# Designed miniproteins, single chains, continued (4): the designs that were tried, part 98

Each design is a single chain, and the fold is of that chain. pLDDT is the mean over its residues in the fold that is shown.

## One batch from the design tools (miniprotein)

Design m15391
Fold by ESMFold2-Fast:
Structure m15391 (fold): chain A 60 residues (1-60)
Amino acid sequence: IDELIKKYNEAVKKMKEAAERYRKLREQGAPLDEIRAAFDELTKASKEAVKYQKEIRKLK
């Protein structure tokens, strides 16, 4: 279960980093493809965090 908690924490960190990167890329006028990639990563990290949170809740 320790690995599950670590995965959750990593997902949360990735989500925050992806959100900040997405914001900075938009502010800098980066190519749309890069902005979309950052957004997709944010979405995936968010889903992962929710999944791990549910599993942790089930285990306690």
Scores: mean pLDDT 79

Design m15392
Fold by ESMFold2-Fast:
Structure m15392 (fold): chain A 65 residues (1-65)
Amino acid sequence: MLSTEELGALLREAREANGLSQREVAEIAGVSQSYVSKLERGELPAPPSPVTVARLLQALGLRLP
């Protein structure tokens, strides 16, 4: 599984590639914008839950077909 830091970097790249703001990703995933910001910087104190990871990946279209 991806580390929190690797996940954060991947989410940032996908978000920027899709032209989405941190706020837009947060709204789609059901988390705060500050949470997305901390995740993308690898600054979360604990890894996100599997449910939160799934929502973030879905919001960014990162799930393989």
Scores: mean pLDDT 74

Design m15393
Fold by ESMFold2-Fast:
Structure m15393 (fold): chain A 68 residues (1-68)
Amino acid sequence: SAAERLAAVYAWAKKKSAEIERFKKQVDARLEEARKRNDLQEIEQIERDYTAYMQEVSDEVMAFQLAG
């Protein structure tokens, strides 16, 4: 039903938002540590990891919307 699909979307969004916030906190902590060490290679890797994760999240959102 439409109500069940809407409930599933809200449940998914709530869980995904918590996962994104946790990931962002981990990224921020890793970036701070890498910058303290002047580890430019690690900073670039963290930025790539962040961009890749956010792209996957965007793709999941699009897939979820299209599947509804």
Scores: mean pLDDT 84

Design m15394
Fold by ESMFold2-Fast:
Structure m15394 (fold): chain A 82 residues (1-82)
Amino acid sequence: SLAAEIAARLAEVAEEVARWIEAHPDLSFEEQRRLAAEALARLAVEVVREYPETRPLFERILALLREKDPELAAIFEEAFAA
């Protein structure tokens, strides 16, 4: 299913980010947040490109993220727009 494919890609990205953070123990929490947000934004762009019908879902997720963590949402939007 599409949901299973997206979940698998999320897990892969999360694992890559975790490995990079583990390799760089001097990385601040703010730098870790930025790296994770940028990686997730790149994944969202790729998914929307392959499945344009998912765009409204990602727009909804971003709106919810803006409500819960506006700083993280801003990083996500900046990376998504780049």
Scores: mean pLDDT 78

Design m15395
Fold by ESMFold2-Fast:
Structure m15395 (fold): chain A 57 residues (1-57)
Amino acid sequence: MDEKLLEEGIARAVALARAGDVAGMMATIKETAKRLGIEVSDLAERVAAALNAEAPP
């Protein structure tokens, strides 16, 4: 698996979510998942975990 592409995709999705661009976040998750050959749900879970690490509960 391309760890660099995964990290870049997560970072971009998190940045878009933080900026309030939900549509951009979703598009980034779909594009990154397709490029990596993984399920969109798996990448969405990783993005959610990264957002939870940046935002207190």
Scores: mean pLDDT 77

Design m15396
Fold by ESMFold2-Fast:
Structure m15396 (fold): chain A 64 residues (1-64)
Amino acid sequence: SMDELKRKILKYVNKLREEGVPEEEIVKFVQQMSEVVQKYRETGDLEGALKEIDKLYEETLAKV
């Protein structure tokens, strides 16, 4: 559901801040999250959206 996506996004944004990821990279991650949410609204593919969020989180975290 949309609520599940939003909770996961908030959790990951908080984790990125805790891990010391630069604010510029967090802003980029949030923009990518907006794109994932928009695609989910168009397709209804929750599993694909959650998988993409996990992938983008790991890629962003690796920049620390």
Scores: mean pLDDT 86

Design m15397
Fold by ESMFold2-Fast:
Structure m15397 (fold): chain A 75 residues (1-75)
Amino acid sequence: SPQQQIFSDYDRDVNRRMRQVRDDPSTAPDAKRQIDDRTRRVMNDPRLTDSQKQQVRRRGRRVRQQIDTMVQSRS
């Protein structure tokens, strides 16, 4: 379905950005901005249900927190 494709593409993009930060933590500010922009665009897609939009919002928030943890991991 178009909804499944939107979710799949979103998850793939988010995972790619997380890998970029894992490989180079200096990319974190750009990655967070790109994830926020993508999350906002997906949440504004009229093809998604309110439940699916909430799932995307939660995913975006979780990913931002994971990126912050990767950058701020304390030795």
Scores: mean pLDDT 83

Design m15398
Fold by ESMFold2-Fast:
Structure m15398 (fold): chain A 84 residues (1-84)
Amino acid sequence: SAERRGLIRLEALLSTIAMRLWVLYKETGDPRYREALDLVNEVLAQLPGLSLDEAEARVRELIEELAKLDPETAEMFRKGFENV
């Protein structure tokens, strides 16, 4: 279904952002990247129980929170989200 495809695409996007945050944490040692990674992983864990609309709302909230920490990563996330 279209909803199932959307959820799979969101999972791939969230996984990509999680990998970027992990790399940034390992390179910088800044605990804020670990905190952001934990938030992304929490949404990933919740995805199987969410509708597409609920998942998209969670992703929008994550993008806003990430923009406060790392505007570049947040912009990458936003652009990826526009193509789901």
Scores: mean pLDDT 86

Design m15399
Fold by ESMFold2-Fast:
Structure m15399 (fold): chain A 85 residues (1-85)
Amino acid sequence: AEEVLKEIRKLIAEGKFDEAIELARKHPDDPEVLMAAGEALALKGEYDKAIELFKRAIEVGNEEQRKRAEQAIKTIESMKKIRDS
C-alpha cells in the first residue's frame, strides 16, 4: 500500500497522470490511492471524474480521509466553476 502510493505520487510529480491513474485502478478500495488518482484527474482537467474518485474515497475512508476528500471536492468544484465562467 505505502509503496504503491509512493509510486503513484512519483508518476504525478513527473506529469505521468495516465500511468498514475492506471496503477491506482488496481487498488480501488484504498482511500489514499483513490485520492491520489482524483488529484491526477483534476491536474488533467477531468474535474467530474476527479470528484467521482474523491466521493468513492469518502465511502471507503476514515473520518480524517473523508474530511480531506470533502475539501478536495470543494476545491475542484471551485476550479470547475471558474473554468465554466
Scores: mean pLDDT 86

Design m15400
Fold by ESMFold2-Fast:
Structure m15400 (fold): chain A 71 residues (1-71)
Amino acid sequence: SLGEEAVERAKPVAEELADEDPEEAVRRALEAGVGPEGLELIEQGLRYRDDDEKAEAYAQKLLELLRQQAA
């Protein structure tokens, strides 16, 4: 389904935030179809990338956003 597919696309993007540069992570997020709200969550995650708890929380919010769009 569309919602499940969107969540699966966002997972690699969120996982790559620690290993990819910010520009590449944003580009992949756009290709995965996340909207402006999802991009804001990614930017917040990048701002707090040195804080594992906060970075994980923003990644989780992105996934929750995509699930809400699917529901």
Scores: mean pLDDT 61

Design m15401
Fold by ESMFold2-Fast:
Parts: structure tokens; C-alpha cells; sequence
Structure m15401 (fold): chain A 100 residues (1-100)
């Protein structure tokens, strides 16, 4: 239940992540609806929050790894999922001043 509270508090960041996912997916020839991109972004945040300590200890870019895994579960090809995840994280980390 604390995870659900954290998802609500981070709703603007989830919306931003969803937008970046849709954009990066389109650049890689993958069409993802706004609704599906939002679902993916929410699942990425949920998994990160549930496993934060382990993911941060194991990976230099944990969000990239989690996003690639979620994209593959949604039927995106492995190579495209990895390319999309890398692009999203690069843009997400480069826009820390965006509050939308």
C-alpha cells in the first residue's frame, strides 16, 4: 500500500516517463498508445520502488534495466526494448528540471 502512495506522489514523473517511452518507441518503429505507455511507466516505478536497494546495488542504471524488462513483457523485441530503454533513461536523466 505504501507503493501505491508513492505512485500517486510521483504521478507527474510517471506521466513524463510515459511520454518519453512513447516518443523513444516511435523512433524505434514501435507504436505504443498513451494508455499503454502510462501502464509501462507505472510498472517501471513500481518495480523500482519495491526493489530499490537491490537494483541500485546491482546496476549503474537500474531504471534502464527495469524498463527493458517491462517492454519485453509487453511484446517489444529484445533489441528494440533495450534501445528504447536506453534512450528513455538518457532523456529522463537529461531533463531533471522538468516538473511535468
Amino acid sequence: EEIEEQLELNKPLIEQLARLIKEAAAENGVEISEEKAREIAEEVFRRYLENREELNAKYEHPLEVVLAEVLREYGVDEEKAEAIARRVVERYLATPLSEV
Scores: mean pLDDT 76

Design m15402
Fold by ESMFold2-Fast:
Structure m15402 (fold): chain A 90 residues (1-90)
Amino acid sequence: SKKEKIKKLTEEVVKLIREAGYEEFAEKFEKQTKQMLEDPSVTNEEMIELYKAVIKRLEQLRKDEKDEEKKKKLEEAIKKLKEIIKILEE
């Protein structure tokens, strides 16, 4: 289902952010998305705005990141978040 695809991609994003060394950010993002996905009052538009805000944050972290492997993990996370937004826009 669409919800299952979003959940799986979100879990992959959380893992990538953790592997990039941003554990606290990863935990906050994971808790927020789990809560929003379980709340029937939350709209797709609200989810899209959350994911867009996270992309903006990750782009800033990527620019400041000096470790090339961590930078690539952040780039992968951004790509997966853009995939989630595309699914939500369908």
Scores: mean pLDDT 86

Design m15403
Fold by ESMFold2-Fast:
Structure m15403 (fold): chain A 87 residues (1-87)
Amino acid sequence: SLQADFEREILTRSSSGLTPAAIEIRAAVLIAVDSNLAKKTTDPEKKELYEKSIEKARQALDAVRAGDLDTAEKLLNEAIELSKQAE
């Protein structure tokens, strides 16, 4: 489906060289995707990985709001990797 393809695309893309707006959009999308997947999974280990991914994505939003784009990109990339590990 187009939605699943879009969600997969967001999870596999590099976060390097993003604008503040792009980091915010990607972090928000990742939080929404991870929240949905955490709700659907019966595997407690996968649920923990999705919840940890959400926490890192929220930290990335805080970093971009503080103007620390390097930290925001790093945290967003860590969130993406945690979400991938949960697959």
Scores: mean pLDDT 80

Design m15404
Fold by ESMFold2-Fast:
Structure m15404 (fold): chain A 94 residues (1-94)
Amino acid sequence: SLDEILEELRETLEKLREDVERNHPDNEEALKAVEEAIEEVEKLKSASKEEAIRTLRERLLEFVRRANASTDPVLANVLLAIGYAYQEAIKRLE
């Protein structure tokens, strides 16, 4: 179930990347944030369930902090969308 949940998370993030590329193709920070989240989720497939939950929780807090600090509403919304996807994955893993 860990692999299935992380794959669904990756697919959600890929759709978010497609939405950002379509609507905000010049927002390099937003695109980079989604790309880094996709790479992180792929790496978590080799981790234990406990390690994956810990990493996702720590990164969720970081995305929320970055969103709250952002003056760019597009970047803030993208960061919150990544955070929401991580939160849903955590909920399913617990």
Scores: mean pLDDT 89

Design m15405
Fold by ESMFold2-Fast:
Structure m15405 (fold): chain A 91 residues (1-91)
Amino acid sequence: MEEEKKRKLGEKIKELVEEAEKLEKEGDFEKATLLAAKAALLAAGNEDEKKAEEVAERVLKGADPSNPEEVKKAKEIQEYIAKMAELLESL
């Protein structure tokens, strides 16, 4: 069971890294940075979960609320954070 959990965690980290790389190629540096930060926190044992949330909040504040595309991107980042929080809670 423990090795299976570690394998699943490693798989999630790889998914985050791949998504971050894809977003960087797309030019979405803000999302890429957030996903990379989450992957790093998971690899380090999730010692700074609140700091990751602070980074996410900072990115969300940077989104222009009058621009629907920016708002959509901010929501997507928030969903990524929520999914990662759920994963960490299951550990």
Scores: mean pLDDT 59

Design m15406
Fold by ESMFold2-Fast:
Structure m15406 (fold): chain A 70 residues (1-70)
Amino acid sequence: LEDKITQKGIELGKQIGPLMAGAITTAVGMLLLEGQSDDVVLDTLTAVTRSKERAEYLLKRAKELAEQLK
């Protein structure tokens, strides 16, 4: 699972840049590996992006990716 998250992060980094890819893969790890709630993940993404709107968008993408990796 961790290897799949890492590989997807590399692919995303090529498409959307390393900062956004890192935020999404971190969020996926928090959701799947740590079992963190959406609220905790959203707070983390908000701190990284300095934008609640951007963080909500990234959380949505992370949840979509997490569903594919289950």
Scores: mean pLDDT 76

Design m15407
Fold by ESMFold2-Fast:
Structure m15407 (fold): chain A 80 residues (1-80)
Amino acid sequence: AKKLSVLEMMKMVAEKLGIKVPEDASMDEIFKLLQEAGVSSKEFFDVGMEIGKKLIEEGKTSTPLEILELALASASTAIG
């Protein structure tokens, strides 16, 4: 199982929330899309944790849940 990058997690959260993300979108572009869609820091964190837990349970990632939680918490504070 491959470790997930913060960029990959942001893309999965955006797609789960129905936001169309360009294939080559940067982290800054995804952040702007989330802000423009009115995504709260809490919503981003909650959806990200749901996705992350599912990927861990399915063996699709080697990223520990605690590391994923810290990464999502850091990203969510930047959303506001």
Scores: mean pLDDT 77

Design m15408
Fold by ESMFold2-Fast:
Structure m15408 (fold): chain A 81 residues (1-81)
Amino acid sequence: MDELIEAILNGDYEKAKELVKQLGGISNPKVLDTINELAKTYGGTIELVDGELRFIPDDGLSPSKLREGLKFYNNVKLSLS
């Protein structure tokens, strides 16, 4: 799992996609559970809603924190799509 987080944070989307495939795909709850352990540090969660990845920010999140969370979400989306 550390390799998946490192690939996402480094923008190595091809490696992240390969690691997710090895873990059984995004339908494996361990994939999103691991990503959400980091996502909560950015003040939100990432959920699979109607087959789409969504970033759900915490209520009252500051604009700077929201920007950081959306940047992380975009890296996750590119890694898992």
Scores: mean pLDDT 76

Design m15409
Fold by ESMFold2-Fast:
Structure m15409 (fold): chain A 67 residues (1-67)
Amino acid sequence: IEELAEKIYEIAKEELEKSPVVDREAVNQALTKAANELLKEGASPEEVSRAVAAALPKIFEEAEKLR
């Protein structure tokens, strides 16, 4: 899960940096994109869910930095 959480964080961070406004919708879109990319790579929905939960604190921290 550590490796998957790191991937979620990296993908979500890049998506947030591309967003013109960092709001709730931008965070949701970034998380959705990261989760979908891991699912395409063969991760299970359960593993992706746990990885997202583990990455959330870091993602919120990055969202704060972009404001």
Scores: mean pLDDT 74

Design m15410
Fold by ESMFold2-Fast:
Structure m15410 (fold): chain A 108 residues (1-108)
Amino acid sequence: SLTDKLLAGMEQTLDALAELARKHVPADLYEQMSSLLSQSRAQVARAVRQGRYAEALDIALETSRQLVGMVRKAAKEGHVSVRDETRMLMLIMTYSSTVLVMERSQRG
């Protein structure tokens, strides 16, 4: 189904974000980001499987807000390059956008 393909794409996006964070973010911040990504992934997948797409979107948007704050703080403190900050922010946007597409596809 379209939903299954979007869930698979979401998983790939979150895995790519986790790998970038592991390589380029300080260990303490990586642990916080990894925990948040793991929780958000499970909660969004569960909400989607239960047909609760609005809840899934709310979770993804709140997670994205927190991740953006973490990445921007790390960049301001000199822990992350502008290039790696941009790459992580793009993946965070892709995550929330993928969940938004799932929510919107269920309205038709």
Scores: mean pLDDT 89

Design m15411
Fold by ESMFold2-Fast:
Structure m15411 (fold): chain A 85 residues (1-85)
Amino acid sequence: SLSKETLELLKRFEERVKAVPEPLSLDEVARIFAEVFNLPLSVAKRELAMLAAFGTLPEALQSALDHAKVSRKELIDEFLRYYTS
């Protein structure tokens, strides 16, 4: 389960993604996530892909990905290569 703090950061991430004209690249989505969560880009890519791998996405994350025109599969395949290669 996600903490309240994580859910609030995901809402900020959604707002930041929606401020950019669609579509967004995978790299743009990952950079915004890294900035919002204050993570190195490599860590942000992995954490974002791990969140996308959950059976039920948080609403804010789903909304952000829908705006960006990025699928869960694209995030997992590109950013979680260490575990799924």
Scores: mean pLDDT 80

Design m15412
Fold by ESMFold2-Fast:
Structure m15412 (fold): chain A 62 residues (1-62)
Amino acid sequence: MDLTPEEMAEENIKLGEELKKQGKYYAAASMYDNASFAYMNAGKYDKARELKEKSDELKKKY
């Protein structure tokens, strides 16, 4: 694989932030969900939970 799970999470967080700046809240939430899943695969459950909470907050705005 080209990226580690942690690197996958970081890339998805960056994409989510850019989408959020564009007002694409649901797309941003999807990127945070992907990052959460990547952190779960890396065994970083606390970070995964934090990203899931951020995703849920963005979905409320959509």
Scores: mean pLDDT 81

Design m15413
Fold by ESMFold2-Fast:
Structure m15413 (fold): chain A 79 residues (1-79)
Amino acid sequence: ADQSQIDQATNNANNYIKQYKAEFDAGTNADAYAKKLGEYVAKLYKLLNPEISEEEAEEIGKYAVEKLTKRLKEQQAAQ
């Protein structure tokens, strides 16, 4: 994959991570941002590993969102 495409996908994923955290903390529309984050993580992993299937990339994206959500819930429980 082109490094420019990887950089753009990485930047998009990072922006959606920030947005998801903000919406999660605010108790607002976190589900919509979780979906977008999963989509951009899937795109990034597909660019980094073109040999994986689109289905595998989507599963990686979903797993990343679940892992982040668990971490955010643990942080809230500790406060």
Scores: mean pLDDT 77

Design m15414
Fold by ESMFold2-Fast:
Structure m15414 (fold): chain A 69 residues (1-69)
Amino acid sequence: DKAKKRALVEEALEVRDKIIDKLLKEGKISEEQAELLREATRFMLKYMEENLPLSTIEAYLERLKEELK
């Protein structure tokens, strides 16, 4: 389902941005590294939406949510 994949990808992008924000706030990465990670994340998630099954995207999102905790 294309719509379900899109929703999961949008949620994963949001969670990933929060992880990057947390790393930046904790001083673990620079602002330049944060920009590169955000850009890399956008391209990776577009690739996943186009090429990977729904279950793989769901598993990735759950892993991201665990990392954000």
Scores: mean pLDDT 85

Design m15415
Fold by ESMFold2-Fast:
Structure m15415 (fold): chain A 78 residues (1-78)
Amino acid sequence: SEGDELFEKGLQAYENKDYETALKYFREYLNRTNFESLNDPRVVEALKLMIEALEKLDLSDPQVLAEYLIYKTAYKSL
């Protein structure tokens, strides 16, 4: 499915340390999946990898920090 392709592309980018590309694909994956599926291990993994990708980017950037805090809060609510 398109969602499966987005997840795999995000994972591949993350493994290649292309954190901005990983974030782009994981954002698209989460936007196309049901955020209510908190029991979906791929949704949980995507959110975790997005948090880790943001930690690898510049957290002194207010927009990066804001996105990081939003995802951290969402992940802790799982």
Scores: mean pLDDT 81

Design m15416
Fold by ESMFold2-Fast:
Structure m15416 (fold): chain A 51 residues (1-51)
Amino acid sequence: EKVVEDFKNKVRNAKNQEEVNKYIRNARRVYASSVERNKIEDAIADVLAEL
């Protein structure tokens, strides 16, 4: 939960779309083999819907 919230806050505080894309790429890379992979994908969908 906290990892997901930290990620969402990073995206919300991003200065521009390039930075948003960078955080998304990094999250997908870091959590590719993690049990949290699906939670991160859901978080990506949520924050993109907020934009």
Scores: mean pLDDT 77

Design m15417
Fold by ESMFold2-Fast:
Structure m15417 (fold): chain A 97 residues (1-97)
Amino acid sequence: SPLAKRREASLKALSEAGKVVMEVIREADEILRENPTEEGIRRVEELTDKKAEELDELGKKNPEKAVGYHAGSGMVRMAGSSLRIAGLSEIEKKRKK
């Protein structure tokens, strides 16, 4: 069935996107551990935006896998946003000590 093939392709793309999400989380954690500053947070934002854009571009090039890649892009952006909020909170706490 064409629908079944499309679902399979999307799930494979989501699995590959999941690897990118885990890599981004690992790299972002390393950046913030080394540089727990506003500069480190900006580097994490740049990393997450770049990786999300790469996944969106893969979705454009592979329409059959687009749903999986675009979902992965959204997950990368959400992870980046969460890390930014946590990092800003930590900086604010240190500033008040």
Scores: mean pLDDT 78

Design m15418
Fold by ESMFold2-Fast:
Structure m15418 (fold): chain A 57 residues (1-57)
Amino acid sequence: GALDNLSEVQKKVLRHEAHRLFGLPLDISVREAAEALRAAGYDAAVESLIAAAKQEQ
């Protein structure tokens, strides 16, 4: 899916944001990190990271 197109750095950023905001483990899947962010209303930030990854790859 779109998350599979993210760089390792962008995957790390999503996981670290989920950890920082919700206390989720840093070793969770990128999908779980993105879903937590979207559920909390940070969907625009997630979509921006995905769009940036597609532009740079």
Scores: mean pLDDT 72

Design m15419
Fold by ESMFold2-Fast:
Structure m15419 (fold): chain A 93 residues (1-93)
Amino acid sequence: KEELVELMRELGLSEEEIEEALENASEEELRLLTATLYFELMRKGKISPEEAAAKAAEYVGLEVVEKLIRDMLAAGELKPEEAERMLEAARKA
């Protein structure tokens, strides 16, 4: 998917690294990778937590994103108020 390539470029991957990742992954693995990269953009401050959650939900669905948000909250990677906003954004997507 073109969006995944743009995300990888935004995170600083080379064209060669992008091609290797795409060649060896299934469509399901590419969707999971896309969701993961949106959360990495969030961690680097390039997008909001709400944008990351909404975009991730489009690729892996609400149930998977909700679990990932709860796991990040439990790990201390998110503030409770950020997690609540992310869950609301994912549900609207």
Scores: mean pLDDT 78

Design m15420
Fold by ESMFold2-Fast:
Structure m15420 (fold): chain A 89 residues (1-89)
Amino acid sequence: VTAGTLTVTLEYRGSQTVVTAQVSGASEPRIVLITVEADGRRTVHTATASDGEQITVVLREGHSEVTGTAQLLGKDGTLLASATASLRR
């Protein structure tokens, strides 16, 4: 049984900021919680992802500083993996 791992990447696309979380090595679909902190505002996104799947969050406002944190959760809510990335304009 493998919990899986997470990779988080951040990218500016014009006036947008893109946060991508990728799941690798998970033996079953997992709950992924993505927390985005942009210029002092926090938003939370929840998705389900299988091995090799990506979850993308697009921020439509131009932010000077963005931090994306992804957490991989088990069925019982146990934290299995976490990854964080930050980007400054």
Scores: mean pLDDT 78

Design m15421
Fold by ESMFold2-Fast:
Formats: structure tokens, sequence, C-alpha cells
Structure m15421 (fold): chain A 69 residues (1-69)
């Protein structure tokens, strides 16, 4: 279903975001660019997850960034 694909996407990007924070700023920027491209693609992917799913992934990046000292 569309919901299942959206949930899978959020989970995948959440894990990528956490790994990116550990690798440093360049990796975080790459993940951010991927999320932005996904949301701006205008394809089925954008319709599946919408802004709420992307916001969830971005929030994880921000939280991980605050915890990564």
Amino acid sequence: SLKERGEKFVKEFTEKAKEAVKKGEDAVQQVFDEITRFGGSGGLSSMVIGGQGLNAALKVIEEAKKEAE
C-alpha cells in the first residue's frame, strides 16, 4: 500500500540520517539533499510520503545532530 511505502521510506532515511551525523557535516548535507530531491521530484514517491514523512526524517537529523557532540 501507499502507507507501507511511506513508512519504509521514513525508516530508511531515519537510519541514513543517524549514520550521516556520525560521519560528519558532508554526509549530513548529502542526506539532506537526497530528502529535498525526493520531496521535489514530483513523482509517486512525493505523493506516498508527503511533507509529514519528510519532516519526521528531518526531525531525526536535527535530534541526532544535537546529541552528536
Scores: mean pLDDT 58

Design m15422
Fold by ESMFold2-Fast:
Structure m15422 (fold): chain A 92 residues (1-92)
Amino acid sequence: RRPSYAEIARLAGVSPATVRRWLRGEIRPSLETEMRILVALMRLSGVDISDILPLLVDPEPDPAEIERIASRLYGLSPARLRDIIARHREAA
């Protein structure tokens, strides 16, 4: 049930190596590229923007909710999801 790096990369418009490195926290791509990968993971997992939006608007999102959403995103770490949320809040 876990999609391949190639499948995620195809939806995101990036290389499979970029997906692998991003999931491992080895790279910090552009904000746009990170969003493309995140949206690809959301599409494949059934996580919608409505699941993510409360985490973006709540200044103190529930750690359990972050962990739940991260788990649904094929083992994205909760720390990585928190970092992504913080980065996109600062860009808004």
Scores: mean pLDDT 76

Design m15423
Fold by ESMFold2-Fast:
Structure m15423 (fold): chain A 89 residues (1-89)
Amino acid sequence: EEEKRREEELEEIKKELEEWKKAGVDDETIARFYLSEANAYRLAYELFKDERDKKIAEEYLKLAKEYNEELAEKEEKEIEELLKKIKEK
């Protein structure tokens, strides 16, 4: 049920961002939005240890890579470095 809710929210966001693209929003801006969502769910997973947050974060990251792979790879490295620093404490 909670997995389905996250998937439903993902589909709703995808539809919204498709409308943004039709309105003239560039692929980089759309990628940045998906990365913001991916990072939020990745951080939620580290705090709450809910695997559903990890799975949805990967889906958002995949969508971001479809719009701007280079930006998505850069952000992935930055979040990994941030999480490593948090775990070292």
Scores: mean pLDDT 77

Design m15424
Fold by ESMFold2-Fast:
Structure m15424 (fold): chain A 72 residues (1-72)
Amino acid sequence: SMIEEELERLRKLIEELRKKLAELKADPSVPPMEVAKEGFRYIALETEVDLSIKKKEYDKNTEEEIRELLER
């Protein structure tokens, strides 16, 4: 379904954000204060994407429930 395809894309985005944050934390050339500032941005974006995933999963479950009821 279109919802499943969208969920897969969002999950890939969250994995990529986590990878980027890990790389930032592992870079000794980045000052601690900049790591903190950029880290906050990555966490905020990850939270937004996670909320979007949860909303899409809720919508998918609702759609499936409706289909089951209509099959009666």
Scores: mean pLDDT 79

Design m15425
Fold by ESMFold2-Fast:
Structure m15425 (fold): chain A 55 residues (1-55)
Amino acid sequence: DVKKFQEFARSKGLDIKVDGKEGDDVEIAQALLKRAGLYDGEIDGVVDDETLAAM
């Protein structure tokens, strides 16, 4: 699931690695998606159901 979110973020133009690790890259992606109005959840670096619902 982490890789799915990372691949989705890259498809939206974010330059992050698809490595399947939660943390800084996921947090950056969540923050940028929230700024773009695509994500309303917590910026915690964790891929949960709310993060996946943003796809």
Scores: mean pLDDT 74

Design m15426
Fold by ESMFold2-Fast:
Structure m15426 (fold): chain A 97 residues (1-97)
Amino acid sequence: GPTVTLADVTGKVGETITVTATASNLPDTNVLIELYIQKAGTDEWTKIGSAVVSGSNPVATFSFTPTEAGTYNLRAVATYVENGKAVQVEGTGTLTV
């Protein structure tokens, strides 16, 4: 089945960073990737972007500007349709600011 991976990233407060999500084993359908961020030690996930990928273009890039130093957990949720039902797979990574 499809998988999604996130590259770990390092950033600076006030500088725009790029987060890269790469999907593999994609079905012959479009796959929605949604990127979420959580400050380490908290329970709240915030969505920072979404993109559609395919087998011919399996890489999604997301840009955002950190406003606070710290360590953050990143979560990419890939959603695709299998037998008329939405299926999700997840990849994780870290951001250090």
Scores: mean pLDDT 84

